# Designs tried in a protein design run: designed miniproteins, single chains, continued (5). Part 35

Each design is a single chain, and the fold is of that chain. pLDDT is the mean over its residues in the fold that is shown.

## One batch from the design tools (miniprotein)

Design m17193
Fold by ESMFold2-Fast:
Structure m17193 (fold): chain A 90 residues (1-90)
Amino acid sequence: MEKEAREEFEKKVKEAKKTYEALSKWLKEQGGTPPPEIVKLYEEAKEASLPLMLIEKGKATGDKKLIEEGRKLYEEQFKKFLAEKKKELE
């Protein structure tokens, strides 16, 4: 269960990052106020991808503290994901 949950979580985080990057690009190209539903999707994708973004930025800038922060957030989000998955099986 935990191995399958971690693989599912990793896939979810990667998909969230892809969604965040696509929506971020689209929002920069749009000059108007986006619909609330799009804003919600953007914020959810941003939050889910934040750990990976911090790690990547830290690697690019040589900021070790930023990498550590990203790794901590990743593990915290995984623990939350695992707890939610266990509730679904009960």
Scores: mean pLDDT 78

Design m17194
Fold by ESMFold2-Fast:
Structure m17194 (fold): chain A 71 residues (1-71)
Amino acid sequence: VEELLQKLQELDQKVQEAIDQGNFEEAAKYLQQQKELIKELQKAGGLSPELAQQALQQADAQIALAKEKAA
């Protein structure tokens, strides 16, 4: 669980770095990796199904925005 949380934090930093560089295509890729990690964290019992659903919905919204900015 701690390892998955650390990876999630690292992905969050990569998303922010990509956004700061104007690389929205890369940011969308990292956000998709965050979605998979959130699913893994939920399966490991580190996140409730309700919180996981909320986090996934937020990630989907951010991915959509990043793709819009990349276009």
Scores: mean pLDDT 78

Design m17195
Fold by ESMFold2-Fast:
Structure m17195 (fold): chain A 104 residues (1-104)
Amino acid sequence: GKLPYRFGAEVAEGAIKAKLKGLDITVEKGVGLIRVSEALAALALGVLGLPKTLKDAIRHFDEIPPEALIEAMRKYGMSEETIEAAEEAAKKAKNARDVLEAIF
């Protein structure tokens, strides 16, 4: 039951890093998973060379392959523990949404 807590903290850190890279993401106290998932989706679309707007990332999140999400997590500098959990989830996942649901 510790992985969701650790993942949430690292995903929040990733959202802060995304703001520093010019993504229009406001990180507030109590940032929910949805905003952090939006940051990861925007970076994953960047890995795929697709439009990098947050709206496009939200719309296409379920069309993003697991590999692009994992690469985005690595680019944010998330822990190896979180990346290993995502890689295990990716073995049975169809898209980035499935990976996030399996980690939580």
Scores: mean pLDDT 56

Design m17196
Fold by ESMFold2-Fast:
Structure m17196 (fold): chain A 65 residues (1-65)
Amino acid sequence: SAKEEVLELAKEAAKKGLSPQDMALLVIEKGRALKMDTADIIFFAQAVLSNSPEEAIKLLEEYAK
Protein backbone atom coordinates (compact mmCIF):
# COMPACT_ATOMS: atom_id res chain seq x y z
CA SER A 1 0.00 0.00 0.00
CA ALA A 2 1.02 3.63 -0.38
CA LYS A 3 1.21 4.09 3.42
CA GLU A 4 3.54 1.07 3.73
CA GLU A 5 5.86 2.38 0.97
CA VAL A 6 6.05 5.83 2.61
CA LEU A 7 6.64 4.19 6.02
CA GLU A 8 9.54 2.16 4.55
CA LEU A 9 11.03 5.34 3.07
CA ALA A 10 10.72 7.10 6.47
CA LYS A 11 12.49 4.18 8.20
CA GLU A 12 15.35 4.30 5.66
CA ALA A 13 15.65 8.10 6.02
CA ALA A 14 15.82 7.75 9.82
CA LYS A 15 18.59 5.12 9.50
CA LYS A 16 20.56 7.54 7.29
CA GLY A 17 20.24 10.24 9.97
CA LEU A 18 18.24 12.70 7.88
CA SER A 19 16.87 15.76 9.71
CA PRO A 20 13.15 15.80 10.61
CA GLN A 21 12.67 18.53 7.98
CA ASP A 22 14.35 16.52 5.19
CA MET A 23 12.47 13.38 6.25
CA ALA A 24 9.16 15.30 6.16
CA LEU A 25 9.92 16.57 2.64
CA LEU A 26 10.65 13.02 1.42
CA VAL A 27 7.42 11.73 3.02
CA ILE A 28 5.35 14.52 1.40
CA GLU A 29 6.98 14.04 -2.03
CA LYS A 30 6.59 10.23 -1.98
CA GLY A 31 3.03 10.40 -0.62
CA ARG A 32 2.01 12.82 -3.36
CA ALA A 33 3.70 10.69 -6.06
CA LEU A 34 1.77 7.62 -4.81
CA LYS A 35 -1.47 9.68 -4.71
CA MET A 36 -1.87 9.01 -1.00
CA ASP A 37 -4.79 10.78 0.71
CA THR A 38 -3.92 14.35 1.78
CA ALA A 39 -4.97 13.57 5.38
CA ASP A 40 -2.51 10.62 5.47
CA ILE A 41 0.30 12.78 4.02
CA ILE A 42 -0.35 15.47 6.67
CA PHE A 43 -0.34 12.84 9.45
CA PHE A 44 3.00 11.37 8.25
CA ALA A 45 4.63 14.81 7.93
CA GLN A 46 3.39 16.01 11.35
CA ALA A 47 4.50 12.76 13.04
CA VAL A 48 8.01 13.19 11.62
CA LEU A 49 8.25 16.91 12.48
CA SER A 50 6.76 16.69 16.00
CA ASN A 51 8.49 13.56 17.37
CA SER A 52 11.93 11.99 17.65
CA PRO A 53 12.72 9.69 14.67
CA GLU A 54 12.15 6.55 16.80
CA GLU A 55 8.81 7.83 18.18
CA ALA A 56 7.70 8.99 14.71
CA ILE A 57 8.37 5.54 13.20
CA LYS A 58 6.41 3.79 15.98
CA LEU A 59 3.47 6.18 15.50
CA LEU A 60 3.53 5.70 11.71
CA GLU A 61 3.68 1.88 12.06
CA GLU A 62 0.49 1.99 14.16
CA TYR A 63 -1.19 4.40 11.69
CA ALA A 64 -0.31 2.25 8.62
CA LYS A 65 -2.05 -0.88 10.04
Scores: mean pLDDT 86

Design m17197
Fold by ESMFold2-Fast:
Structure m17197 (fold): chain A 96 residues (1-96)
Amino acid sequence: EELLENVVLDLLTIAKARLYGAPQEVVDALLDRATEDLLKYLESKGIKVTPEEVRAFVRELVDRLVERIKKENPTAQELRDEARKAVEEFIEKVKK
């Protein structure tokens, strides 16, 4: 779905911004955008979650992606697949 792909791209954009030393204000704005996009996707699926829970998940996932890039230098496809899987697992967790 287009909304899910937007969330995945947002997550990768934040990870890159952090790796390139973007100012914290830029990182926070990107985190807010990813949180909004994921909330819209969850709402489209009839799933209700607090913005605080979604933002916490986005932060934790970005931290994980940044650490993976530093240690393993994965391909863009591998990062997208990992981000998509993590979002899908989060959805299943909050859905139940």
Scores: mean pLDDT 83

Design m17198
Fold by ESMFold2-Fast:
Structure m17198 (fold): chain A 78 residues (1-78)
Amino acid sequence: MPSRDELLARLRELGDRITDITHEALAKKDESVLKKMQEATGLLQRAAQALLAGNVEEAVRLLDEAEELVREAEKELA
């Protein structure tokens, strides 16, 4: 089972990736990718709230969902 520190690291790494992808999508005017990044940002915010509440299982689920959206966006930009 992932530690809280591992989940916090995942949250930071995904946040950085979302920022980078959002900047690239804005430059390319890719509205589809921008929408996915907005959804992923919402999932990260919910994951952070779940971690603060001690809901580790929910935080993992939300981070996994956000990571999938980030992967899809990276593929669309490639």
Scores: mean pLDDT 85

Design m17199
Fold by ESMFold2-Fast:
Structure m17199 (fold): chain A 100 residues (1-100)
Amino acid sequence: SPQEAAIEALLKNKDKFSDENFLLGLLDLVRGVPAFAPLYLYESNITEEDIKLAVDILSKFKDLPNRIEILEYLLELAKVRGFSQELIDYIKKAIEEAKK
C-alpha cells in the first residue's frame, strides 16, 4: 500500500531527516497503518539499529502523548522479528522510564 511504501521510504532515508522530523514522520505513519503496519514491517529491511534509533529519539521527546503506545509497538515488532534480547530489554526499560 502507499502507507507501507512510505514507512519503508522513511526508514531507508532516515539520515536525510532531523531526529525530530524522522520521529514525527514515523509516528504519523505508524498511526495511519495500525492494522497492517506490523505485517509490512516484517517484510521490510528494518534492522535492530533502526528500532534502537526510534527508541532513542522517543526517549528524548518526553512530551509526546502517544510515546508509550509507539514504544509498545516497537517492542512487539522487535519480538516478532526475532531481534536480540538486549534490544528487547532496552525497549522495555524505555517503556518503564516513559511511565514515570
Scores: mean pLDDT 67

Design m17200
Fold by ESMFold2-Fast:
Structure m17200 (fold): chain A 94 residues (1-94)
Amino acid sequence: DPMKRKANEILSKLLKLRLERVGNVRTEEEQLEALKVDLEIAKEFADNANPEELEALKLMLEEEIEILEKLPQGPVTKARLEMLRELLEYIKNK
């Protein structure tokens, strides 16, 4: 699936940018702060994305939300789900 491959490429780039800005996160508090950086990075990416990249990002976000909704709802999972939903809404209203 070409779109799924594109989504995976985008995810890899975003994860690299997160690692460069905040390094490795260990504690729950560090993970929650890293989600704010993830949101900023993803919004910056979306603001400069072409239509194909934007559709790939939407697909990735929708799939990740579906996966996370099936997991145990701990504080980090809930915060990540909220962040992904906010990002998806941001992109859809572009």
Scores: mean pLDDT 83

Design m17201
Fold by ESMFold2-Fast:
Structure m17201 (fold): chain A 78 residues (1-78)
Amino acid sequence: DRAREEAEKKLRQIIGRTREIVGPDASEEEALKVLNELVQQAAQELYQQFKDETGSEEVGQQAADTLLELAEKVGRGE
């Protein structure tokens, strides 16, 4: 589904950007803090984008929740 595809794309970009920001010597805790901040920002962006495009707050929330769920799985090594 489109919401999942956009969330997966956004998450890949966020993971790459997190690595660039923290660098190779960063602790896992520092990397996770940056990742969480970028994920929260991206979730808000996806919510607003899909809400504006569809006129549905439920669709916006579904897109945001999809990104948050994928990020949680990545944080757990899934």
Scores: mean pLDDT 80

Design m17202
Fold by ESMFold2-Fast:
Structure m17202 (fold): chain A 64 residues (1-64)
Amino acid sequence: DVDLQLLASQLARQIAQTAKQQGVDAARQVGQQWLQQQSPQLSDEQLQFLQTTANVTLKALEAS
């Protein structure tokens, strides 16, 4: 079983860390690469949820 909450937390952390060190544009790239690596083991619904998590996290960082 895929632990979707754990994956979402890992994705959000990865994005936030990259944004602090390299900026939001680099964080967007890292998030997309991470999702591509995970996509073979995820359903369309799970992938959409994680994509939404990435987008929400990036918007919050852009607003800061």
Scores: mean pLDDT 82

Design m17203
Fold by ESMFold2-Fast:
Structure m17203 (fold): chain A 98 residues (1-98)
Amino acid sequence: ADELIKKGNEAAKEGRVDEAVKLYEQAIKEDPSKKAEYYLNIAQAYRKAGKYDEALTYASEAFRLDPSLAPYLIQAAVDYAIQLEKEGKLEEVARELR
């Protein structure tokens, strides 16, 4: 598990989110007791990649397994809400120009 986590963290830092997720999923299979922690790592990787809906999904699952992770769920929910607001504003601007 430790080697997979190191490789996953490296992939996440380099923006290779799909590789990071795959490595964390393998780590979960090797040590299911760490599922909440690894789901949080997946959520942080997606957040760093700007994929806030996926980040919220994994942060929510991590919170469900470990309620002490509530601050990370709140962070992911806020990031996703900001992204939705930005997208809605861009759609309004596009509509006014047409």
Scores: mean pLDDT 79

Design m17204
Fold by ESMFold2-Fast:
Structure m17204 (fold): chain A 75 residues (1-75)
Amino acid sequence: SATDAVYEVARSLGLPEDFFADLADAPAEVRLERILKYLYVRRRDLFSRETLEELGRRLREGADIVALAEELLAL
């Protein structure tokens, strides 16, 4: 599922199990947006600004969440 793919990204990045605790009712796209914002603010050592901005744009345009998660896992 899209939610499972987003949690796989969080696990791959070493994010804590409670990273989404305050987002209990949020859909997968909101959780993925939170990961992208976290990476943009805190982990520019892992991903370029350009890559994160492009992924964020595609997420806002309704791109497949599983495909976006797979791209984050490949980077």
Scores: mean pLDDT 82

Design m17205
Fold by ESMFold2-Fast:
Structure m17205 (fold): chain A 95 residues (1-95)
Amino acid sequence: SAVGAATRAALKKVLDDTKDKVTELLKKFNDALDKIEKGENVDEAKKTIEEVLKQLDELAAQGYPIAALARGVAKTVKLRVLKDYASLEALANRG
């Protein structure tokens, strides 16, 4: 897993307090990633990813450590997915 089990266990109390907010944002993030993978509404999905990252930034600024961790992981995954998608677009457009 991208997020270590030990880190999640250590943050259990904080996760319980913020889980609903962070879980909804991560679900929205994953739904957007699925759309990019399928090539469906890619521009809308990219905007959704940016909106989720902004909301995670706001929660992190409010002192929610799990939101800061989730944001870090989400940003890393976003960069990988967008790089892979751009590589596929470049490959498809090679004449």
Scores: mean pLDDT 68

Design m17206
Fold by ESMFold2-Fast:
Structure m17206 (fold): chain A 75 residues (1-75)
Amino acid sequence: MKRTEETPVLKALKLASEGKYDEAAKITRALPYPVKPVAGQAIEVLADYKAGKVSKPDFIAAKTILKNLGIEVPE
């Protein structure tokens, strides 16, 4: 839920836009499964790509999801 300050999701999106995918993914992974937003799942895919766990098409799909939400992330 949105408060007067930065939410965990908003903080994770900011970290992802700075290329800090691992730190962003740590925040999203702390969210409970039933309320994990699609943006959180996308950030986790970006971190997994840097760890060599997912393919480049999965990375591109995750980047596209974030871009559709107004978040531009570096490679």
Scores: mean pLDDT 71

Design m17207
Fold by ESMFold2-Fast:
Structure m17207 (fold): chain A 90 residues (1-90)
Amino acid sequence: GLKELEELREEIERLAEEVIALAREWIEKGGNVTKAIGYILRAIGLVLDAELIVEKYRQGKISEQEALERLRRLRREAEELIRELREELK
């Protein structure tokens, strides 16, 4: 239902905030600034895409199943960005 979609959107927002925080830490430790900015821009894109998916569902443009599948894909992408940044910070 809408509640599950909103909970996934909020989870994606929290994961995106972690990506931004890790990318900023990587810059502060002398990491690759261009790549770190790329991670930050990707994280912003994930938040915007998640909001758009929920809005399309609210407008009846996509099914609940399609919205859930798309949001779960964005969540997996955010988790992978966090994993990659944690490896860079080792």
Scores: mean pLDDT 91

Design m17208
Fold by ESMFold2-Fast:
Structure m17208 (fold): chain A 78 residues (1-78)
Amino acid sequence: DLEARIDALFDELDKNGDGVITLEELEAYALSLNPEKEELSEAEREVLRQIHKEIDVDGDGVVTREEFRRYMRILLED
């Protein structure tokens, strides 16, 4: 189930369980998946910033579960 997988990923990123993802949480998660990296490059940070901004429809600096599901469904659509 695509939505269940997206929801699980959101929960993984939402470390506080408050129902939102910040850019910092997204960057930290991406870095945690790459043990060879000490920090993200400027290009990698730019990509994550752009992704976060595209999902953050209300522009308050956080991504809600509904916004994340909508974006990921478009991205992962088969």
Scores: mean pLDDT 73

Design m17209
Fold by ESMFold2-Fast:
Structure m17209 (fold): chain A 91 residues (1-91)
Amino acid sequence: MAAELAELTRANREELVELLVSEGLSEEQARAAVEHLIRAYEALAAGDEEAFVEHYLRAVEAVLSVEEDEERRREYLEAARREARRRAAAA
């Protein structure tokens, strides 16, 4: 599944970038978020749990750059960190 998620994200890179830009990210921020997500799924497919967590959190942080409320940003980032750890442990 992780390898399929990496390939699916890669195949839909431009569509995902356009979607994130429509949500308020710059094209540069959107491309960075998608690239980190691809690297996260590639790391998960390779069994590199640490690299998966790092890249996944960087992708989430890039997406959260449009959240004006610092407290909400922190809450979402902490939730994403818990989810990343859960996914890594399940792989």
Scores: mean pLDDT 79

Design m17210
Fold by ESMFold2-Fast:
Structure m17210 (fold): chain A 77 residues (1-77)
Amino acid sequence: SAELQAFVRDYFSRALGDAFTDELFTVLGAFAAEVARQYNDDMAKVREVLDEVVALLRAGVPVTEAVRRVAARHLPR
């Protein structure tokens, strides 16, 4: 949804600053949409899951690997 995409842009802009690029938004926005679907738009749960991704990114894990690890815990295969 447009509201979810706006939330993702604001959330990651605050968390990552200038490191948050349009390329990152494409990956993280798609991931956030899948998380929102899995948790029936529970934004508190979406935020908790995105906090796990931010922690990995701040630890130097590449975005595709960070998303893969968090997705393995929260999303069905």
Scores: mean pLDDT 83

Design m17211
Fold by ESMFold2-Fast:
Structure m17211 (fold): chain A 82 residues (1-82)
Amino acid sequence: MLKERFEEMIEKFREQAEGAIRYLEEHPDLEVLRQLKEHLEGVSDKLIEEMKKKNVPEELIEELERVREEALERLRELEEEL
């Protein structure tokens, strides 16, 4: 089902974001952080746009937006620590 496919994509995005944050906490690098932030913003923006075009349930779009916001906020906090 379309819903299940997007739920899997949201979970993969969460895993990628968590992995990137963990990597940066262990290997602080401002350039890498900025590149990862740009990548995560781009990937999530495209996914949100695609979900909206395919009339995916609002709850799933809101979940992805929440995961995106949490990941980007954590990256911003790490950038301030560097």
Scores: mean pLDDT 83

Design m17212
Fold by ESMFold2-Fast:
Structure m17212 (fold): chain A 74 residues (1-74)
Amino acid sequence: SVEELIEKELEEFEKELERLVAEGASAGDLTDRALQLISEKVKELKEKGVPDEKIEELEKRMLRLLTQYAARLA
């Protein structure tokens, strides 16, 4: 389902944030890379025909995760 897709994409995104932090990324580096990943994922999901409302939900949740991770590094 689309809901399962959203949860899976969030888990993969959080894993990537954890990887970047483990590799020594600064808050700025983490933010820049994460925003690029979010942009690429939004484009991918639009190409696949995922509804805009669901893409917006995912983007909002990804941005919240990024904010939490970046705050811990600042």
Scores: mean pLDDT 86

Design m17213
Fold by ESMFold2-Fast:
Structure m17213 (fold): chain A 87 residues (1-87)
Amino acid sequence: IIQAYDLILAGNYAAAQAILNQQAQIYGDDNPDILQAMGTLYLRQGNYDQAIYYYNRAAQIYQQQGDTDNAAQAQFQVQATQTLQAA
């Protein structure tokens, strides 16, 4: 996941997507850390609708797991992305 974020920051979105897809195959498509990273990938690409979708899904799963801190962070990312979309 850290490697995927490094690729996103470098603007290498295709490589970041490939790594995140690979990790989703290994850890499952319901892994909230992967979903949050996918949200960040779509946010950096300007695809706000997909970013909001993945952040919301990550927040829901974190909340179900009792991880309230990561759930709150993902919810904050939803609000921040909605603000950028409205600007």
Scores: mean pLDDT 80

Design m17214
Fold by ESMFold2-Fast:
Formats: sequence, structure tokens, C-alpha cells
Structure m17214 (fold): chain A 91 residues (1-91)
Amino acid sequence: EVEELKERLIAAIDERAARLEAQARAQLAGLPADEAEAYAARIARETPVIVAETKEAIRNLELDPSLQPATTANTTAADIEIATLIQQLLE
């Protein structure tokens, strides 16, 4: 079960990363072209590293489904999206 959860999370991360990149590019539309290109280049460089690190962290975690992180008012859009993808994959 924990191994299945990890596999589903890893599969979902690639889809989540693609969606977050699309959203980030849309957000950059408000910036000057040179500044937008600089940020887009950073996203293209950093996103694969973050994705790889996140996948490795998931593989190496001992996940206890009975334990939940404390609910906070400050939930990032990324956390909401991954939670939605997990919910869809686990249906």
C-alpha cells in the first residue's frame, strides 16, 4: 500500500510539474519580455531538479497514512494540485 502510494505520487508529479509550468508562464505575461524570458529560463532549469529531488524524497520516505500534516490556512497552489491529483489517482 505505501509502495503503491509512492508510485502514484511519483507518476502525478510529472503532470503536476507540467501544469505548474504552464501557470507560471501565464503569470509571467504581466512582466517585461526580457524579465519574463529570464524567469522562464530559471523555471526550465530549476523545475527538473526540484521534481527529481521530490521524487527521491518520496521514494525514501516511510509514509504513514494515519499521520496527516497539520492543516494550515497557508496552503500553496502546488499542494492543492498534488492533493487533487492524488485524490483522482486513488479513486
Scores: mean pLDDT 60

Design m17215
Fold by ESMFold2-Fast:
Structure m17215 (fold): chain A 76 residues (1-76)
Amino acid sequence: DYEKEMEEYKEKTIKELLEEDSSSEELVKEMEKNYERFKEILDAKGVSDEKKKEYGKKFLEKEKEKVKEKVKKEKE
């Protein structure tokens, strides 16, 4: 089930970010909104569930790195 696997992956990513820095809460919310928008784009394009899973995981990893970079810059 692509939805269940992706939700678990998202939750794990959020947990890791919040465990590293609780001030990431707002950036994590932005990441979730970006992910929902990305899902809408994939749905509109008729992408298969397997490809949505692949693209979704890559998207979340990229967004995770952006959150970490922003948090690091805020502490400077």
Scores: mean pLDDT 79

Design m17216
Fold by ESMFold2-Fast:
Structure m17216 (fold): chain A 69 residues (1-69)
Amino acid sequence: MTPSREERLALLVVSSFSERAGVEVDMSDPLGALRRLEELGKTDPEVQKLLEELTQEARRDLAEAERFL
């Protein structure tokens, strides 16, 4: 199945978060994994800040990639 733009965004955010935070996340459901991280961010401001930064980076990367497609 072709991933949607939202799924691609979630995959980029979740994979980058996993690499930078050193946590294991379920890449088979990137939207679900992103929602779990957003819930964690409600009680952990460091998680929320990292998710916001990674979301901005992922949006820029997707816009750049879409220019070539």
Scores: mean pLDDT 76

Design m17217
Fold by ESMFold2-Fast:
Structure m17217 (fold): chain A 81 residues (1-81)
Amino acid sequence: MKVILAADTEEEAREAAKKLFGQDPVIAHTPEEAAKALLEGKSDVAAIVAPTRLEAIRLGQEAAKILKEKGIDVKLYDISR
């Protein structure tokens, strides 16, 4: 299963990925970076980091749309949920 995590810090993203999925995430700052990381299969978890969780969620939704257009289903997680 491919996963996008929305976080406001890299530290929260790494801790959540290890705790929830048992793996290190690929850190991304743009939707395109997150989509590329999951498409290349470097990890099943990409984390979008932005100054606010709301912004990170928005960018994560854009990355999920890119991946869905390429036939890849992803789950978007807000770390606070």
Scores: mean pLDDT 81

Design m17218
Fold by ESMFold2-Fast:
Parts: structure tokens; C-alpha cells; sequence
Structure m17218 (fold): chain A 77 residues (1-77)
């Protein structure tokens, strides 16, 4: 049970880091587009990269929640 909770904590940290990276790419894209609208394609690439990190963050969060649920089920006997 404790091993599942530790693994869940590790996925939670990975989720947080991926989310921060997603935010960084999203901010870069928004800033680039605001400063130079002609760089739409470059901004789209930054948004796409940020989207990948948001997807990874969500996947890690789901994995963490799944492990915590499994640990809880084991505690219910």
C-alpha cells in the first residue's frame, strides 16, 4: 500500500513539472503572437508543444489518482 502511495506521489510531481512546462510554452506563444502577429506559425508550434505537456500532465495526474484509489481499495480489506 505504502509503495503505491509513493509511486502516486512521484507521478504527481511529474504531472506538476509537465504542467509548468506547458504553461511556459503557452506563455511564449501568446507573447510572440502579441508582439508579432506575422509569427502565427511559430506561435502555433509553441502552443502545440505546450499542449503535449498539458496532455502528459493530465496522464500523470490520472495515473497518480488511479494508484491512490488502488491503495484505498487495499485498505478496505
Amino acid sequence: VEELLKEAEEYEKESEEAFRLGEEYDEKGRRLLAEDPSKRLEAIRLFAEGGVYYMLSSSYRIASESLRKKALELLEE
Scores: mean pLDDT 82

Design m17219
Fold by ESMFold2-Fast:
Structure m17219 (fold): chain A 89 residues (1-89)
Amino acid sequence: MKAEAIERARELLRKAAEAARQAEAAAKAGDVEAAKAYLQEALAHAAEAQRALAGLSLEEAEAGVGEVAREADEAMRRAAEALAAAEAA
């Protein structure tokens, strides 16, 4: 089951990163509502990934999904920054 949990979390984190990149693109295009929707989708996928990893130690989770989690966190950070800039403009 641990391998299954890791693979599910990896898939969810990749979906989170993809949604976050869509949010960044929408924000840069000035589509604030689409950017908010994509960012909410990214946050939902990230939350599901955390639930999938709930039975694992921090070391096991980092070994299995650390790289994709970092990519998702970075994409979501960029999306949030782009959305904040779009709302300020």
Scores: mean pLDDT 85

Design m17220
Fold by ESMFold2-Fast:
Structure m17220 (fold): chain A 108 residues (1-108)
Amino acid sequence: NEELIERVKELALEAGFATEEELEKALENGLSKEQLSGLLVAAALLGGPEIKERALELAKELGDEMTAEEIRLILQADEAEARGDLETARRYRQQLQDLIDERLKKLK
């Protein structure tokens, strides 16, 4: 879906972790679903609240349930920390780390 790929590209640029040239080169080589997933998680980790919400919606539209869950954990950890609930924030960050570790284990 070209429109979803363009939205991921725009989100990556707004989050400031990729240049337009880097994204154009990636698109020329074909972005895999895994690469799109990686861009969305990076946007959620580095971006502000609006970027995090947009990353979650794009992950849902892509049907990437694992990426959507990772982004939800980022949002929940940030919300808990903002409330001063550091124990709950740490639990969400641990759950996120466990999901990332499982994903990396599958990549080999």
Scores: mean pLDDT 77

Design m17221
Fold by ESMFold2-Fast:
Structure m17221 (fold): chain A 85 residues (1-85)
Amino acid sequence: MVLSKEEMLAALEQALAILDAMIDQARGLGMRDDAAELERLRQQVVDLRKRLEAGEVSSDEVVAQLGTIDKQAQAIGDRMRAAME
């Protein structure tokens, strides 16, 4: 089913909060390349939110793009967890 604009905005805000925490953690671990990749993913979420607020993107596009961002963030998260003692 198509998610509402409000539900999509809430999902994007949650994604930003998670990415911000992951960026801080990656920087703390000295994982500079992973931190830079997470910062790129965060920028994609920010741009997606702006496009959604402007009515320039469909809910289906938001879901698809957020799903791709989430998969990439999960891969980085797995590497960060493996680097922790």
Scores: mean pLDDT 83

Design m17222
Fold by ESMFold2-Fast:
Structure m17222 (fold): chain A 57 residues (1-57)
Amino acid sequence: HMEANLRAVAEAAERAGLTDLAKKIREYLEQGKLPEAWKIVKENAEELTEAVARAEG
């Protein structure tokens, strides 16, 4: 389930214009580095939330 959730986050990040972050998440997922992918999502949680809200509003 975590892998599917991380893929969904990467898609949302790309749609919100955070293309570099989306690429990093996908790269870690392809390498099987789920903890690293989840860590960068947590570290960028505020930016992700703000960017997604801005893209939808």
Scores: mean pLDDT 79

Design m17223
Fold by ESMFold2-Fast:
Structure m17223 (fold): chain A 100 residues (1-100)
Amino acid sequence: LILALLGLALALAGLAAGLAGLAVGTLGTRLSRNAALGVAGALAGVGGVVAGLLGLALALYGLLTGDARAGAVGAVLGAEGVAEGARGAALGLLAAADGL
């Protein structure tokens, strides 16, 4: 139960970070002198969204069935979503800064 709740919280954080990374990466592509850096940020953001959604599905399954393994995998995927979303945001911000 605690692992599934942690997985749910991390999956939601990963989804939010992935969406932020996608938005910032896309903006960076428009402002950047190097479009490839903004595109890389947007792709990392998409990866964060996918990982967050998969983590959410597994965390919910773990909560409903009491499966600690599903909850733990959901937490790991949520954490990966946060990392990818943060990377997407950083790359998008770097692309935007190069455009300034």
Scores: mean pLDDT 71

Design m17224
Fold by ESMFold2-Fast:
Structure m17224 (fold): chain A 66 residues (1-66)
Amino acid sequence: MVTVEIEVPGELADEVERVIRETPGTVSVERSADGTTLTATFEDEEAMRRALERVAELLTRRLGPS
């Protein structure tokens, strides 16, 4: 199992958590009290990679062209 911490803007934390939860191979997702850090556990590195790709897409979409 692989565990990672993901820092996100609090306003996007709900959407990021949803994306991670919907990724196959996700074991658990925990959110910090401030909603700025998500701790996600995956069965393997492939599941983690897929979840992180989806998160990156979401963040790019929200922030728009920089």
Scores: mean pLDDT 79

Design m17225
Fold by ESMFold2-Fast:
Structure m17225 (fold): chain A 90 residues (1-90)
Amino acid sequence: DREAKIERVEELLERARERLRRRGAPEEALRFLDLAVEGLRALRAGDEARAEALAAELERLLAEHPEAARLAEEVFRELAAEIDAERAAA
């Protein structure tokens, strides 16, 4: 289900943004998440071209800001592990 998958990713992105913000991450890390959210909105609207353009912009920014990208990856890894642990315990 495309809708259920998009909803789960949106929840993950919202949790990641708040965690990065609380840890004082650089603006670039928050910008990565903003672009990802905009991309999901484009996908939900059926605008594949816009989603692809936003994904390409995100990839460029990740390459240009490797330290911010590393911080975002760490937070996503932490959240994925926490979600997996919650599901395993249920």
Scores: mean pLDDT 78

Design m17226
Fold by ESMFold2-Fast:
Structure m17226 (fold): chain A 73 residues (1-73)
Amino acid sequence: SKEALEAAERAIEGAKNGDYTAVVGGALRVIGLELDGQVDEEVGRAALEAIMAALRGDIEEAERYLERARELA
């Protein structure tokens, strides 16, 4: 769960700086953790939703999903 949250935080920060390679890397990390059963499904989904919002450039929505992931973790 902490690893998924950290991946989402780094992805959002990358998006703020225009570093979409970091955003994609964060998404792949969360997906890998979820496929390996190393993150709770609700936390992983919220973290991935945060990264997807960051990819769309919607930083407000990304931060909202990240807060939800933190509440679920």
Scores: mean pLDDT 81

Design m17227
Fold by ESMFold2-Fast:
Structure m17227 (fold): chain A 74 residues (1-74)
Amino acid sequence: PRVLSSEEILALVRETVALLKELAAQTDNPTLLRYFRDELERMVAQILPQLSPEQQAEVRALVDETLAFLDARL
């Protein structure tokens, strides 16, 4: 979203990652876990161009940690 500041986008990513990890911890459904994984990757692809290189690195690190968590539960 081009109307949000990069700082606001970063804050939303942090919150979204935390919520996805919490939801993933509450389910044993591999279809749902894969859905969370795919949606997270899609979201990141859309927002990365809106961020500074430093913020992109932070988002990538948060996303990679979350994807590893989801993959470990599959």
Scores: mean pLDDT 77

